# Designs tried in a protein design run: designed miniproteins, single chains. Part 84

Each design is a single chain, and the fold is of that chain. pLDDT is the mean over its residues in the fold that is shown.

## One batch from the design tools (miniprotein)

Design m3102
Fold by ESMFold2-Fast:
Structure m3102 (fold): chain A 78 residues (1-78)
Amino acid sequence: LTERQRLDIELALELMEVSVLKLELPKTPEEQRAELLREIAEELREAARLARELGDEELAEEFEREAEEYERKAEELA
């Protein structure tokens, strides 16, 4: 694998993880929901770093914005 191929795979896996966590969110009890929201935000920040490393600054900015939204939702529940 080249470095770029590895980054592409890592980004795809990170996005799959975000999707799984988002699907789990409505099934999560309120006491645990804030923690899950923080996990989604952290995974989105990792996706943003990978997107930026791949040269996709617009995609990275989108992921960072989404991560900020999930962080705010977590704070509302804390």
Scores: mean pLDDT 83

Design m3103
Fold by ESMFold2-Fast:
Structure m3103 (fold): chain A 74 residues (1-74)
Amino acid sequence: MELQEQIERAQREADENRSRYKELVEKAKKDPEYQEGAVQAAREYARNQRRIDELKSQLEEAQKKVDEYLKKLE
């Protein structure tokens, strides 16, 4: 449950940073002042994607262990 909540939160943050990155890239085409913001948003998006992947892997491993335990009880 906790891992699922963390995945959902990280996904929302990733979506926000992705949208911000696209917006800042368009603005940077007319004003180089926005380039730093675009780079920062891209880094935050990448960080969020890595976190989501890690949390999903943890969920899959936990589910496999539960399934193996239940199979042994048969």
Scores: mean pLDDT 78

Design m3104
Fold by ESMFold2-Fast:
Structure m3104 (fold): chain A 86 residues (1-86)
Amino acid sequence: MKKELEEYYNKFLEESTELTEKQKELLKELIDNMDENGVVSLTPLKEKAEELGMSVEEVKELLDYLEKKKLAKVDLENGKITFLLP
C-alpha cells in the first residue's frame, strides 16, 4: 500500500496545478512520513508548515481539498490523516 500511495501522490504532485508550491511541499512531507496503511500524524505536519512559512488558512485549504477530493480522510480529533487511492 505505502509504495502504491507514494507512486500515485508523487505523480500527482508533479502534474497538479490546483495546489501552491508550499502546499505541494507539505503534502510531500506527509506522504514521506506515512505508514504502510497510508496513515500520518499531524504533529510533524505542524513543524513542516512552520518551516515553509505557511498560514493556518493555507494548511486548512490543503486538508479541505484532500478531503473533498476523497484523496485523504482527515481525523483532527485523533491527530491523523489517512491517504486513499482514488
Scores: mean pLDDT 78

Design m3105
Fold by ESMFold2-Fast:
Structure m3105 (fold): chain A 76 residues (1-76)
Amino acid sequence: SELLERLRAKGVEVEEKTYVADSPDEALEIVREMLERVRRGEKVPVTRIENKADTFDPEAEARLGRAVAELQAALE
């Protein structure tokens, strides 16, 4: 929700949609795509990213956390 609120605060158009990823790596790719769109001044249609992976991958989740931090920094 914090990321979503920051996107809206920066004037990014956010749709009420949920992106479902089967793995943390897919979620990471979605975040990277959003980051590139924000850097280009494009609107990002996102409400939430959910990971539906059966097993937890700490390394992939750490990579996702870094990508989210980069997206948040780009919004500052």
Scores: mean pLDDT 61

Design m3106
Fold by ESMFold2-Fast:
Structure m3106 (fold): chain A 61 residues (1-61)
Amino acid sequence: SDESRYRLALIVAMEVLRENPNASVQEVADKAVEELRKKGIEVSMETARKAAEQAKEYLEK
């Protein structure tokens, strides 16, 4: 489901931000798409960007 793909993108986005806390939303989204593609999971850029924005909010608390 799209919700399951969003959750996976969110987990990957949080891992990307852990390695580079200063990454932009677009940089995080691009990396999340790349990492999920390596695992055979396709996620839209729109979903990846939403996940990246949410991940930044979680890590700024």
Scores: mean pLDDT 83

Design m3107
Fold by ESMFold2-Fast:
Structure m3107 (fold): chain A 63 residues (1-63)
Amino acid sequence: MSNLLKGLQALREGKYDEALKYFEKAVEEENDPLAARMASRVAEKLGDQETAEKYRKKAEELS
């Protein structure tokens, strides 16, 4: 199962910290723009504005 799918599974289970880690791996290993968008959104839900902004920019770069 891909890091993107693992992140989505964790997100469905409400495990936001775990979901963020998998989405970050999907960005780093696969350059997945969807994973970058999901990482930004999850970081925002966690109140981590610096990580949210980082992955928002990354999603724009990959798109």
Scores: mean pLDDT 84

Design m3108
Fold by ESMFold2-Fast:
Structure m3108 (fold): chain A 99 residues (1-99)
Amino acid sequence: LIDEGEAALVRGDYEKAIALYEQALAQDPDNAQAWTNLGAAYLGAGKPEKAIEYYQKALELDPDNAVAWLNLASAYRAAGKEEEAREYLQKAMDIMLGR
């Protein structure tokens, strides 16, 4: 089931999604999925540098999360950092392939 933050993210209401995920993280700062979703909301809002910060927080909590590595690569690409984006995409692929 989609929560209210995910519903806001899906409809492109990034400011509402940000507020809801920040509220969730105030209650549970160890929620890696909430950090990933907060990063996605900032990326959707056109703030890739902030998205990078929050995806890095998610990966500190769950370093084997291939989806978070893919999202980090997308954020670096959006920030114009193509070489770093390729490195993080490779990291995601290595995790997904068990390498």
Scores: mean pLDDT 83

Design m3109
Fold by ESMFold2-Fast:
Structure m3109 (fold): chain A 84 residues (1-84)
Amino acid sequence: MSAPELFIKGLQAFAAGDYETAIEYFEKAISIRPTAEFYHALGLAYYKLGKYEEAAEAFEKALSLDPSNEKSRELLEEAKKKLE
């Protein structure tokens, strides 16, 4: 399975509310090709599970690959607020 195919499977699991399965697919996609989009999606899945430390780490990684991603920056701030 290609990285885009794994990413789509992760998005389908995410849409179904299966965040643990979404994380597995996003991690597999990242292992083939790390992209800001894949790390952003990984962060969203961790955030939905209440894993705010892991969510923040994933969003920071997304921003390191694409500093112009406003959505990742906003969600990183929200994840950090949850850790307060």
Scores: mean pLDDT 89

Design m3110
Fold by ESMFold2-Fast:
Structure m3110 (fold): chain A 69 residues (1-69)
Amino acid sequence: TEEIERLLAELLARIGPVNLVKAFNAVKEGNYEEARRILVEEAGLSQEEADRYLETLKRVKELWDKLEA
């Protein structure tokens, strides 16, 4: 969880809250193509950076699903 929190803080600082919320909503819906598009095209991340942060958002979704269960 500490590593996830750190990576989320780095992502927030880099792309801002609006893009972070949009990308995370796409991940929650399982729409990984849209999440990657937001990170690359709207937030300006490279493909490599987007894929790395996408894995972080998937881990956040896993924790979110446990909290809602």
Scores: mean pLDDT 80

Design m3111
Fold by ESMFold2-Fast:
Structure m3111 (fold): chain A 66 residues (1-66)
Amino acid sequence: MSKEEIAKEISKRTGVSLESAKLAVELVLEHPDWTNEELAERLVKETGVSFTRALLAVDLARKLLK
């Protein structure tokens, strides 16, 4: 799957915006050693989405990128 397709899937399944979903994909790729919690905290800081939504988005991004 392309990064664009992954981001669209994340947006549909988690309810975050497409831009937030794209950032979740980028964060997972840039920081493979970070936990889902650390990635979610960064996504919250950058986008203002809830921590729960951010956790779902980064977890799904990591699973789809495997």
Scores: mean pLDDT 84

Design m3112
Fold by ESMFold2-Fast:
Structure m3112 (fold): chain A 60 residues (1-60)
Amino acid sequence: SSEIEKLKKEIQEKTEQLNELVKKHREAVKNGDEEAAKEYIERQKELGKQIVELMKELQA
């Protein structure tokens, strides 16, 4: 269904965003930017929760 296709696309897009945040977090840690590192971890946690919720909707 189009709803399943939309959910899969949203999961893919958020997973790509999560991967970029992981890279940015690693750079922030390397540069000693503790504030940026904390921000990127918080954004990763939020995106992770959204991905899990979308995956639950996909399985429903």
Scores: mean pLDDT 87

Design m3113
Fold by ESMFold2-Fast:
Structure m3113 (fold): chain A 60 residues (1-60)
Amino acid sequence: VPLSGTAVAVEDYEAKKPDELSIKKGEVLKVLAEVSETTLLVEKDGKKGLVPKTVVEIHN
Protein backbone atom coordinates (compact mmCIF):
# COMPACT_ATOMS: atom_id res chain seq x y z
CA VAL A 1 0.00 0.00 0.00
CA PRO A 2 1.45 3.43 -0.93
CA LEU A 3 2.33 5.35 2.21
CA SER A 4 1.34 8.97 1.61
CA GLY A 5 -0.66 11.71 3.33
CA THR A 6 -0.44 13.01 6.89
CA ALA A 7 0.47 11.72 10.33
CA VAL A 8 -0.37 13.02 13.81
CA ALA A 9 2.08 12.73 16.70
CA VAL A 10 0.56 10.56 19.46
CA GLU A 11 3.42 11.36 21.88
CA ASP A 12 6.40 13.71 22.22
CA TYR A 13 9.62 12.60 20.54
CA GLU A 14 13.05 14.14 21.03
CA ALA A 15 15.44 13.82 18.07
CA LYS A 16 18.48 11.68 18.96
CA LYS A 17 20.38 12.13 15.66
CA PRO A 18 20.86 15.10 13.28
CA ASP A 19 18.65 13.44 10.62
CA GLU A 20 15.69 13.05 13.05
CA LEU A 21 12.90 15.53 13.88
CA SER A 22 11.70 16.50 17.35
CA ILE A 23 7.89 16.43 17.50
CA LYS A 24 5.22 17.22 20.09
CA LYS A 25 2.02 15.30 20.79
CA GLY A 26 -0.78 16.54 18.54
CA GLU A 27 1.43 17.98 15.79
CA VAL A 28 0.42 17.25 12.19
CA LEU A 29 3.22 15.99 9.94
CA LYS A 30 3.43 15.51 6.18
CA VAL A 31 4.45 11.95 5.34
CA LEU A 32 7.00 11.91 2.51
CA ALA A 33 8.21 8.30 2.55
CA GLU A 34 8.46 5.06 4.51
CA VAL A 35 12.21 4.57 4.95
CA SER A 36 11.91 1.22 6.79
CA GLU A 37 9.35 -0.93 8.64
CA THR A 38 9.94 1.24 11.75
CA THR A 39 10.85 4.69 10.37
CA LEU A 40 9.12 7.45 8.38
CA LEU A 41 10.51 10.47 6.56
CA VAL A 42 8.25 13.40 7.49
CA GLU A 43 8.13 17.16 7.04
CA LYS A 44 7.22 19.75 9.69
CA ASP A 45 7.52 23.55 9.32
CA GLY A 46 9.69 23.17 6.19
CA LYS A 47 12.10 20.75 7.91
CA LYS A 48 12.43 17.12 6.84
CA GLY A 49 13.58 14.30 9.09
CA LEU A 50 13.12 10.79 10.37
CA VAL A 51 10.71 9.74 13.14
CA PRO A 52 9.79 6.31 14.55
CA LYS A 53 6.42 4.95 13.31
CA THR A 54 5.51 4.15 16.95
CA VAL A 55 5.19 7.87 17.88
CA VAL A 56 2.76 8.83 15.07
CA GLU A 57 -0.64 7.79 13.73
CA ILE A 58 -0.77 7.72 9.92
CA HIS A 59 -3.90 9.12 8.20
CA ASN A 60 -4.44 7.94 4.61
Scores: mean pLDDT 78

Design m3114
Fold by ESMFold2-Fast:
Structure m3114 (fold): chain A 99 residues (1-99)
Amino acid sequence: DIFTTQAGLYTALGRSYLAKGEYDKAIEYFEKAIELDPNNAWAYLVLGEAYLKKGEYERAIEYYQKAIDIAPDNTRAKKLLAEAYRKLGEFEKAEEVEK
């Protein structure tokens, strides 16, 4: 599918910008990837990582939760969700996610 191929390209571009610390550009490309492939758990995961790096922990939590809803066995998404909860001081919620 041409659209899923473009979603992969946008995810790769977003990862490149994330690695450079260009978080707003990374977010833009990850959002484009999600528009083309809304069931791509990986795109939600990396979008959450971009928000986490910006210090927008509540938005990071929202996108990590989306990644887990799509892929419930994604241990990386659960660990990152727990990290975001710890950044907000929500230690009890962090423990519940890691169960």
Scores: mean pLDDT 84

Design m3115
Fold by ESMFold2-Fast:
Parts: C-alpha cells; sequence; structure tokens
Structure m3115 (fold): chain A 89 residues (1-89)
C-alpha cells in the first residue's frame, strides 16, 4: 500500500505514518491554507505527505507527538511512535 512505501522510505512503522505523519501533513496544509494540498493528502497522495514530512527527525518527532496528543488524545499511539523512534536511534 502507499503508506507502506512512505513508512519504508522514512524508516518508521506504517502505524506511525497513519496515526502520525498523515495527520501532521493535514494539519500543516490547513495551517498554510493550502487547499490543494489538503485535498491531495485526503486522497492519500504520498508525494505531498512525504514533502510535508521532509523534516529533521527531531522536529518530525515533536510535531507528530504533539498532534497525536492534542487532536486524538491517543497516548498509546504516541508512546508507540516514541518507542519506535528510540529503537531507530
Amino acid sequence: EELEKLAKELGISVESVEKGLYPIALDTARALGDEEAIKRIEQKDMEVIKELADLPVDVLTDAVLNVIEKKYGDKEATEEFRKRIEEKK
């Protein structure tokens, strides 16, 4: 699947992409007021998601954790993402 390709390129889990990067990309596009990017992300356009996720790992980690905690309140997903990042270090 398309999310699996992005996860492999970034060296993180598919779950981290789905619960972390995808929401981050949407929130980033909304903050920028980029309506075209929002529509493309909603259609799971991996190129747009990858472009918005092209950040240093520290910045990406903080952004993902902040969005998961703030919007979803999913502490389990937040902790899973954090552990997977630490395993990669």
Scores: mean pLDDT 61

Design m3116
Fold by ESMFold2-Fast:
Structure m3116 (fold): chain A 111 residues (1-111)
Amino acid sequence: MVSHSKAMSPETIKLVKEILNEATDRIRERVDQVRAENPDDREALEKVLAEAFVEETREILERLKEQLTPEDFELVIESELEILEVLLENTTVPALKKALEEAIELLKENL
């Protein structure tokens, strides 16, 4: 559908939310599992946090590129950048800050 507006369709918004929620759940499950096995291993937790965030960001980008028009893709990436910047401001964990910064860089490369 050719659209003159910068607004995404309700169907596109729903799809994006589903993809992002699934990614968030996978990251949490992976982190929780590693924490349960090695609660005092900060290095292992830092590696898993960094890897999971970057990996899921790449998968989100691939899925969005396949599912969305170029215009809708750009709008979604701009919106996600705002969300990640807010998360970065509220994060005190160095490994998570690094992962968020790397994810933000990946998103900017695809604009």
Scores: mean pLDDT 78

Design m3117
Fold by ESMFold2-Fast:
Structure m3117 (fold): chain A 68 residues (1-68)
Amino acid sequence: MSEEEKLQKELDELAKRAGEAFRNKDLETLREVIERIEELAKKAKNPELKALIEHVARIGRQELERLE
């Protein structure tokens, strides 16, 4: 599995967990998942993949700020 495929899979799993935490109003889990997505963006070498991960992190942060 390529590094890009691994990062994409991790992003998909984290995005799913963020959605579940948001629906359950679990702010602690949502914050943790968003932080993990932000760290994942720092590891991405491909600019397109990095932009995608950063976009998902921004959406998650906006939802977290709305719930706080």
Scores: mean pLDDT 80

Design m3118
Fold by ESMFold2-Fast:
Structure m3118 (fold): chain A 57 residues (1-57)
Amino acid sequence: SEEELKALAEELRKKFASDPSKFFELLVEVAKQRGLTPFELLSDREKTFETMKDLLK
């Protein structure tokens, strides 16, 4: 849901607040592992949700 995506986005913002560049590095690595660009990884709600969950681990 949209509320769940917003909650995940806030947790990610807090987790990477001290080093935002680390967030982008991990996002690029996840995209490469899946054969996608970072933009494509965030192109739909399902992929966005899974990506955010992976980045919070």
Scores: mean pLDDT 76

Design m3119
Fold by ESMFold2-Fast:
Structure m3119 (fold): chain A 88 residues (1-88)
Amino acid sequence: SMLEEKIDELLKKAEELIRQGKFDEALEYLAKAMDLASQIDDPETRRRYAERVRELALEVMQRTDNREVILRAIGLVLRAIGLEFDAE
């Protein structure tokens, strides 16, 4: 679907930004991907994208000492866990 293609593009950009050490920009792309993933009706596909956002946000947390960036990444991890398990 076009929605899934858009999410894939956003995740690919986030991965490239993480590789470059551009964590603030990467988190912006992950947040956009998460917002779109939350709109997916299929729970299996939605869970898969939420898991990927969580993995990338955790990678950001491991690679930075910036408190504000870490807190933003924690927020995304919590949102992703909620979407993975249909929990709030």
Scores: mean pLDDT 86

Design m3120
Fold by ESMFold2-Fast:
Structure m3120 (fold): chain A 95 residues (1-95)
Amino acid sequence: SEGDRELLLNLAYISTIALLGALERWARKQGDEAVAELIEAYRDKLVTLINERKPMEEILAVLDELAAALEKAGYTEFAEQVRANRDYLREVFEE
């Protein structure tokens, strides 16, 4: 079950990175290069934290920062998707 939990957590990380990639691509299609570059920067930061096996609290904090930045930029629906994914990561980690 420990191995199953690690697999589930890794799949949740992959889903998080995939979500951010999709949001970045969508922002670029809308001509919002600033928001696309913002999402790219946070995605790169998340990949670094995950690869360096940083504490979950640091990963969740980065997602919270991104959600707040997206909301401020008027991307409220994107912010809610990021928050939902953050909550799922926390639930998987606490299992």
Scores: mean pLDDT 88

Design m3121
Fold by ESMFold2-Fast:
Structure m3121 (fold): chain A 68 residues (1-68)
Amino acid sequence: GAVERLLELQRQAQEDPNLSASLVDGTTLTLSAKPGGETLLIAYSLQALGDPDLSAALSGDTLTLTAK
């Protein structure tokens, strides 16, 4: 389900040296970019927008992904 997708995205983001990832309540994943990592957030945002079970909100250096 959507929760499993958030866990996969969290794992991927944790492997990226320019990103940090925090999963709260099992339903909301917050990704934060280090300076110069903003392009990575755009890539994750596009991946999430392609998933019907997820919503994505990009604001500055932070991407919030929520399970529907």
Scores: mean pLDDT 80

Design m3122
Fold by ESMFold2-Fast:
Structure m3122 (fold): chain A 68 residues (1-68)
Amino acid sequence: ERQALLDEARRLYDKGIEALKQGNVEEAAEYFARAAELATRAMGGSDEQVKANREEARKIAKEKGEKL
């Protein structure tokens, strides 16, 4: 179900924010990638779009972790 995927994506995103706040950039990147995958699938995204969004989420987490 779309709602169940979005709820899980939000939960994973929250865990990613918590990991980033603790300085665990690698764990944050993985949580954000999983959240992006589930959110993309919930919105009917293609496998190619899932891959792209996962990679972008990891990149964003790394950039935020590097700034501070």
Scores: mean pLDDT 80

Design m3123
Fold by ESMFold2-Fast:
Structure m3123 (fold): chain A 60 residues (1-60)
Amino acid sequence: EEEYERAKRRLDEMIERAKDNPELKQWLEDQKRAADASSPEGGKDIYENAIREAEKEFEK
């Protein structure tokens, strides 16, 4: 769905932002892989959680 695709694109943006933080980048890539293996509903939740954690990390 549109919300799923939006969350996916936003996570890709977070991965690009995390290029100077290898640990965060690796974790975000792992979350993307897990989301892609899940149902759209489950994948959306995984993407949204990953985005929130990345945003929190970028605020430090």
Scores: mean pLDDT 77

Design m3124
Fold by ESMFold2-Fast:
Structure m3124 (fold): chain A 67 residues (1-67)
Amino acid sequence: SEMDKINQASQVAAEEAREIQSKKPVSPSAIVKAANAAVKALIDEGKSPEEARKIVREILEKAVKEE
């Protein structure tokens, strides 16, 4: 379902964001790769590229803003 794919994509993005939040060294390429994978999963579920990017961005922003 769409919610299951969003949850899976959100989990991937959240894992990368948690590593940043925990001050663990994460390469920019690893973050970009995870974000791109999450965006692609949402697009495959029928979201527009703009909507998919917005969802992934909100997840990353929440994790980063929490320190």
Scores: mean pLDDT 67

Design m3126
Fold by ESMFold2-Fast:
Structure m3126 (fold): chain A 60 residues (1-60)
Amino acid sequence: SSKKKKIEELEEKGKKLEEAIEFTREMMERGVLDPEDGEKQIKELEEKLKKVKDELKKLK
């Protein structure tokens, strides 16, 4: 069903966003990414992740 496919796509998107947040933290820890830029990127990724999780809750 289209609903099941949408849930699967959102769960995959959420996983990729969590991986992106971890990757950004790792780049900041390694000193490759400026802390101010890294914090901004993490905040944007966390906002996207919250939207994905909120949409998943509406579908479940």
Scores: mean pLDDT 84

Design m3127
Fold by ESMFold2-Fast:
Structure m3127 (fold): chain A 71 residues (1-71)
Amino acid sequence: KPSEEELEADVHVALGLIFLVLADKAEKQGNTEEAKKAYEKAIEHFQRAVELGNKDAEKVLKEAQERLEKL
């Protein structure tokens, strides 16, 4: 059964992915400021997931950071 930390990390991964979807939608609609804010929130959640021991979240964290840098 997942630990408390694993469950908290999974929640942060899920929230980060939601913000990535919102960021992608905003970017496609030309709303760069909304996209930046959503990428920043995704990065914050993925960073927390990595801190809680979810190493798989490092990949999506890097992806979110690279997408933000390209805006």
Scores: mean pLDDT 86

Design m3128
Fold by ESMFold2-Fast:
Structure m3128 (fold): chain A 65 residues (1-65)
Amino acid sequence: MELEEEIDLAMAEIAAAVEGLRIIGTEGKTLTVGIPSGDEEAKRALERLKRLAKKLGVEVRVVEL
C-alpha cells in the first residue's frame, strides 16, 4: 500500500471506470480531466471521479473541451 502508487493506480482506474472523461495530466496530487461541453454522461462520470478522488485525497481540476 504505497501512497504514490495508489495515486497512479487511481488515475488508471478512473480512466477505465469513467467513460467520457479525458485525462489531461497530473501535478502533485491534482488530477486534470477534460469534459466535453454539453455532455451529460461526462458530467455524471465527473461526479463519480470526484467521489473517488476525494476518498483517495486527490484534487480534481476540470477543463471544458
Scores: mean pLDDT 67

Design m3129
Fold by ESMFold2-Fast:
Structure m3129 (fold): chain A 60 residues (1-60)
Amino acid sequence: MELQDRVEQLEAEFNKLAKEIEELRKQGRTPEQQAKIDELTKKAYEVAREINRLRRELEA
């Protein structure tokens, strides 16, 4: 029950991160922008892994 709400929250977080990464990629390729993209990409990957873990728990 609470897991469903958590998944929805994480999906919103993931979409927000994906949008921010796309915006940064379109603004240019400075070292600062690349470092930020790398950081956000790592965070998005962690969020995606958590979503998959919770979805697995909901399926069990």
Scores: mean pLDDT 80

Design m3130
Fold by ESMFold2-Fast:
Structure m3130 (fold): chain A 80 residues (1-80)
Amino acid sequence: SNGDITIEALQLAIEKLPDSFIQSYLQQLLDLAKSTTDEEQHKLLLNYLKNLLIVLSRYRPDYRKDTEEVLEEIEKLEKE
């Protein structure tokens, strides 16, 4: 049940990225997570994608400005 909310938050974060190439790459990873039937692999892929978005926002201030609210929402989901 928490997985659906996490996927929705990640989708929104990806859609706010200004670089269409990076957006497409991260979208492919999210689609892979959505299609994965292994629960452990699904969780690992979602966590990997969250960490990639956090790192991108840290080192690319332009991404942080556009995605800060959604990244904060993702961080709140990690805390449950």
Scores: mean pLDDT 67

Design m3131
Fold by ESMFold2-Fast:
Structure m3131 (fold): chain A 114 residues (1-114)
Amino acid sequence: GAMEEAREAAREAKKAAEAALKGDSKKAAEEAKKAAEEAIKAGELGGREGAEGGSAAAVGAAGATFSYMRDPNNKEDAQRSAAGAAGGAAKAAEGAGDEEAKREAEEAARRAAE
């Protein structure tokens, strides 16, 4: 259900942020994609806020992929994209009503965006 998908999105967003901070843009892109997939599923059940969150997570994941393909050593762009995916996951979690997943995803977004 939406809460399980929101929790998984938050967990993968955290991994994406950690990978981006280490300069592992490939892993950041892979984990951001997983976060976006789960955020989109959670968002389908979370009304407007959930849908906006899923869309934002998808944009972040696309950015992470593009960054990796364009320049795999571009740590700053990977961090920005991971932050976007995590922010989207947080909105999807809000739509799903999962406060813990929302907080975890918001923390991931802050860490990636520093």
Scores: mean pLDDT 79

Design m3132
Fold by ESMFold2-Fast:
Structure m3132 (fold): chain A 118 residues (1-118)
Amino acid sequence: SAEIEALAAKMLAAVEDYTAWALELAERKGREDDKREIEELSARIKELIAQLPSASLEEAKKLAEEIKELLERIEEIVRKIAETLPEEEQESVLARVESYRAGIELLLKQILKLKEAE
């Protein structure tokens, strides 16, 4: 549906914004291996999101679980980098991760609800 396609496009944009921010953080801290892993995770998440509009409800649920696991891995990497920062910067970074994750997960939940209503 056009509504699911629009939500998937918003989700792609949110993931691009989240991962661009995370990549900049990794680069500033000289974390080349973390940067590479975030790039790979970002690419995989985008491939999964692109499949959501055409997926059946059952397929979409499996895609959603994989997307969540990959997002959790990005959060793990960012939290590890945050531990190397001053306390005040740690709180700011962790709040931003929480905000990005919550926004992406909300869009994913909306896509699944629309597929259930079909």
Scores: mean pLDDT 89

Design m3133
Fold by ESMFold2-Fast:
Structure m3133 (fold): chain A 71 residues (1-71)
Amino acid sequence: MELRADAAGNVTGEGFSEEVKELLREAAKLATTDPEKAERLAVKAALLASEKGPVKSLRVDTATGEVTLEV
């Protein structure tokens, strides 16, 4: 399953909790301006998502603000 968030606040993906979606959305909004804080929020989202299965990938794009989480 894949969850994607962009710098505009759009979140796309199914099978994730609202808390995971909100954390990824906040990470994406910060990725271009505060990449360290964005990474911390994205890691927290990945840890919560790992409860449903092993995290396959987590990507934070600091140039575009896109954050992708795959489980």
Scores: mean pLDDT 84

Design m3134
Fold by ESMFold2-Fast:
Structure m3134 (fold): chain A 81 residues (1-81)
Amino acid sequence: SLFTEEDKKLLEEIFRNEFFVEHPQFSKESTVKLLQLLFRMPLEDILKVFDEVAKKLNAPEELIKAGRITIKNLYDTLHGK
């Protein structure tokens, strides 16, 4: 695996604590960690973690859709796509 269980756990906590909250706001630390994870993890695995967090929190479909698009666009940009 190109990523660790610690990486998955960090990604899950960032989505849970920073994205799926009433006022989404990423701290500088969370932003840096998220970018590092996007560099190392496959997009499919990132989206799986996002979807799992969204399901556990019963997040609205519109928020889930917007989040997936944002993650994909950011991932593609970082990987020169």
Scores: mean pLDDT 77

Design m3135
Fold by ESMFold2-Fast:
Structure m3135 (fold): chain A 72 residues (1-72)
Amino acid sequence: MIKKVVIEGSGKVTVTYDDGSTETVLAGDIKVEGKKSFKELKVGEEVTLTIKGKSYKMRVVAEGETIVLEVI
């Protein structure tokens, strides 16, 4: 299962799985329900993130130039 997602200002997204493996995707390949831009995400916010057709409930743990979300 997904554990953490890191979104960089470049549009690079790193997905970390429970087994420690990582996958790189583009920001355009992921969707945040109710948001138009990842720049709208703020620390402490709970959001639904969709990656490759699967939805995950996540919390924003870092904002700014690099955004970090962790699965709830």
Scores: mean pLDDT 80

Design m3136
Fold by ESMFold2-Fast:
Structure m3136 (fold): chain A 117 residues (1-117)
Amino acid sequence: SVELTESGGGTFATGSSLTLTSSFTGDPENIGLLGWWREPPGGLLELVGSITREGKTYYGEDVKGRATISVDWSKQTLTLNLSNLQPEDTATYYSVAFQYEPVPQLVFGEGVQVTVV
């Protein structure tokens, strides 16, 4: 019932910044958490940032201090800002929602590719 549509991927220079956005659907009361996860080439899926409905944020260790996550609940947009990009930030980035109904689960968007050169 929750769907996520990402934008803002592409190729970025080392030392630059990116903004990824995700438009999400569904009732905000059905969403317990929103976030961004990433999968580097040949790597494991890792947390970039997440935000609860109450506004509490959590960040992955490799992006702490460089990442900012925010949600506009009225516009139903999730935003990630990541600064001082490094080649190690190259990954497929997925927006994620925890939904309660119809089945409690994490829902992933299709992902956007980010390449840092």
Scores: mean pLDDT 89

Design m3137
Fold by ESMFold2-Fast:
Structure m3137 (fold): chain A 78 residues (1-78)
Amino acid sequence: MDEKRKEELVRKAREAGEPEEYVEALRKALEAEIAYKRGDLKKAAELAREALELARPLLSEEERREGERGVEELEREA
């Protein structure tokens, strides 16, 4: 994942009429992936946490549990 691909995916989500909350959560999740690939684990963990909180009302209970585990694991590595 790179910056250009992130911008393309965010633009497509907006064009598809996705809720702004979903678009913002997607943007932060993609930024977290970019930070992770750059080795910035602390920034990746912060962005992943923000994405999960924004997406939380849109997720099932199981998806929220899985997301929480992933973010906690990343925070432990940071």
Scores: mean pLDDT 80

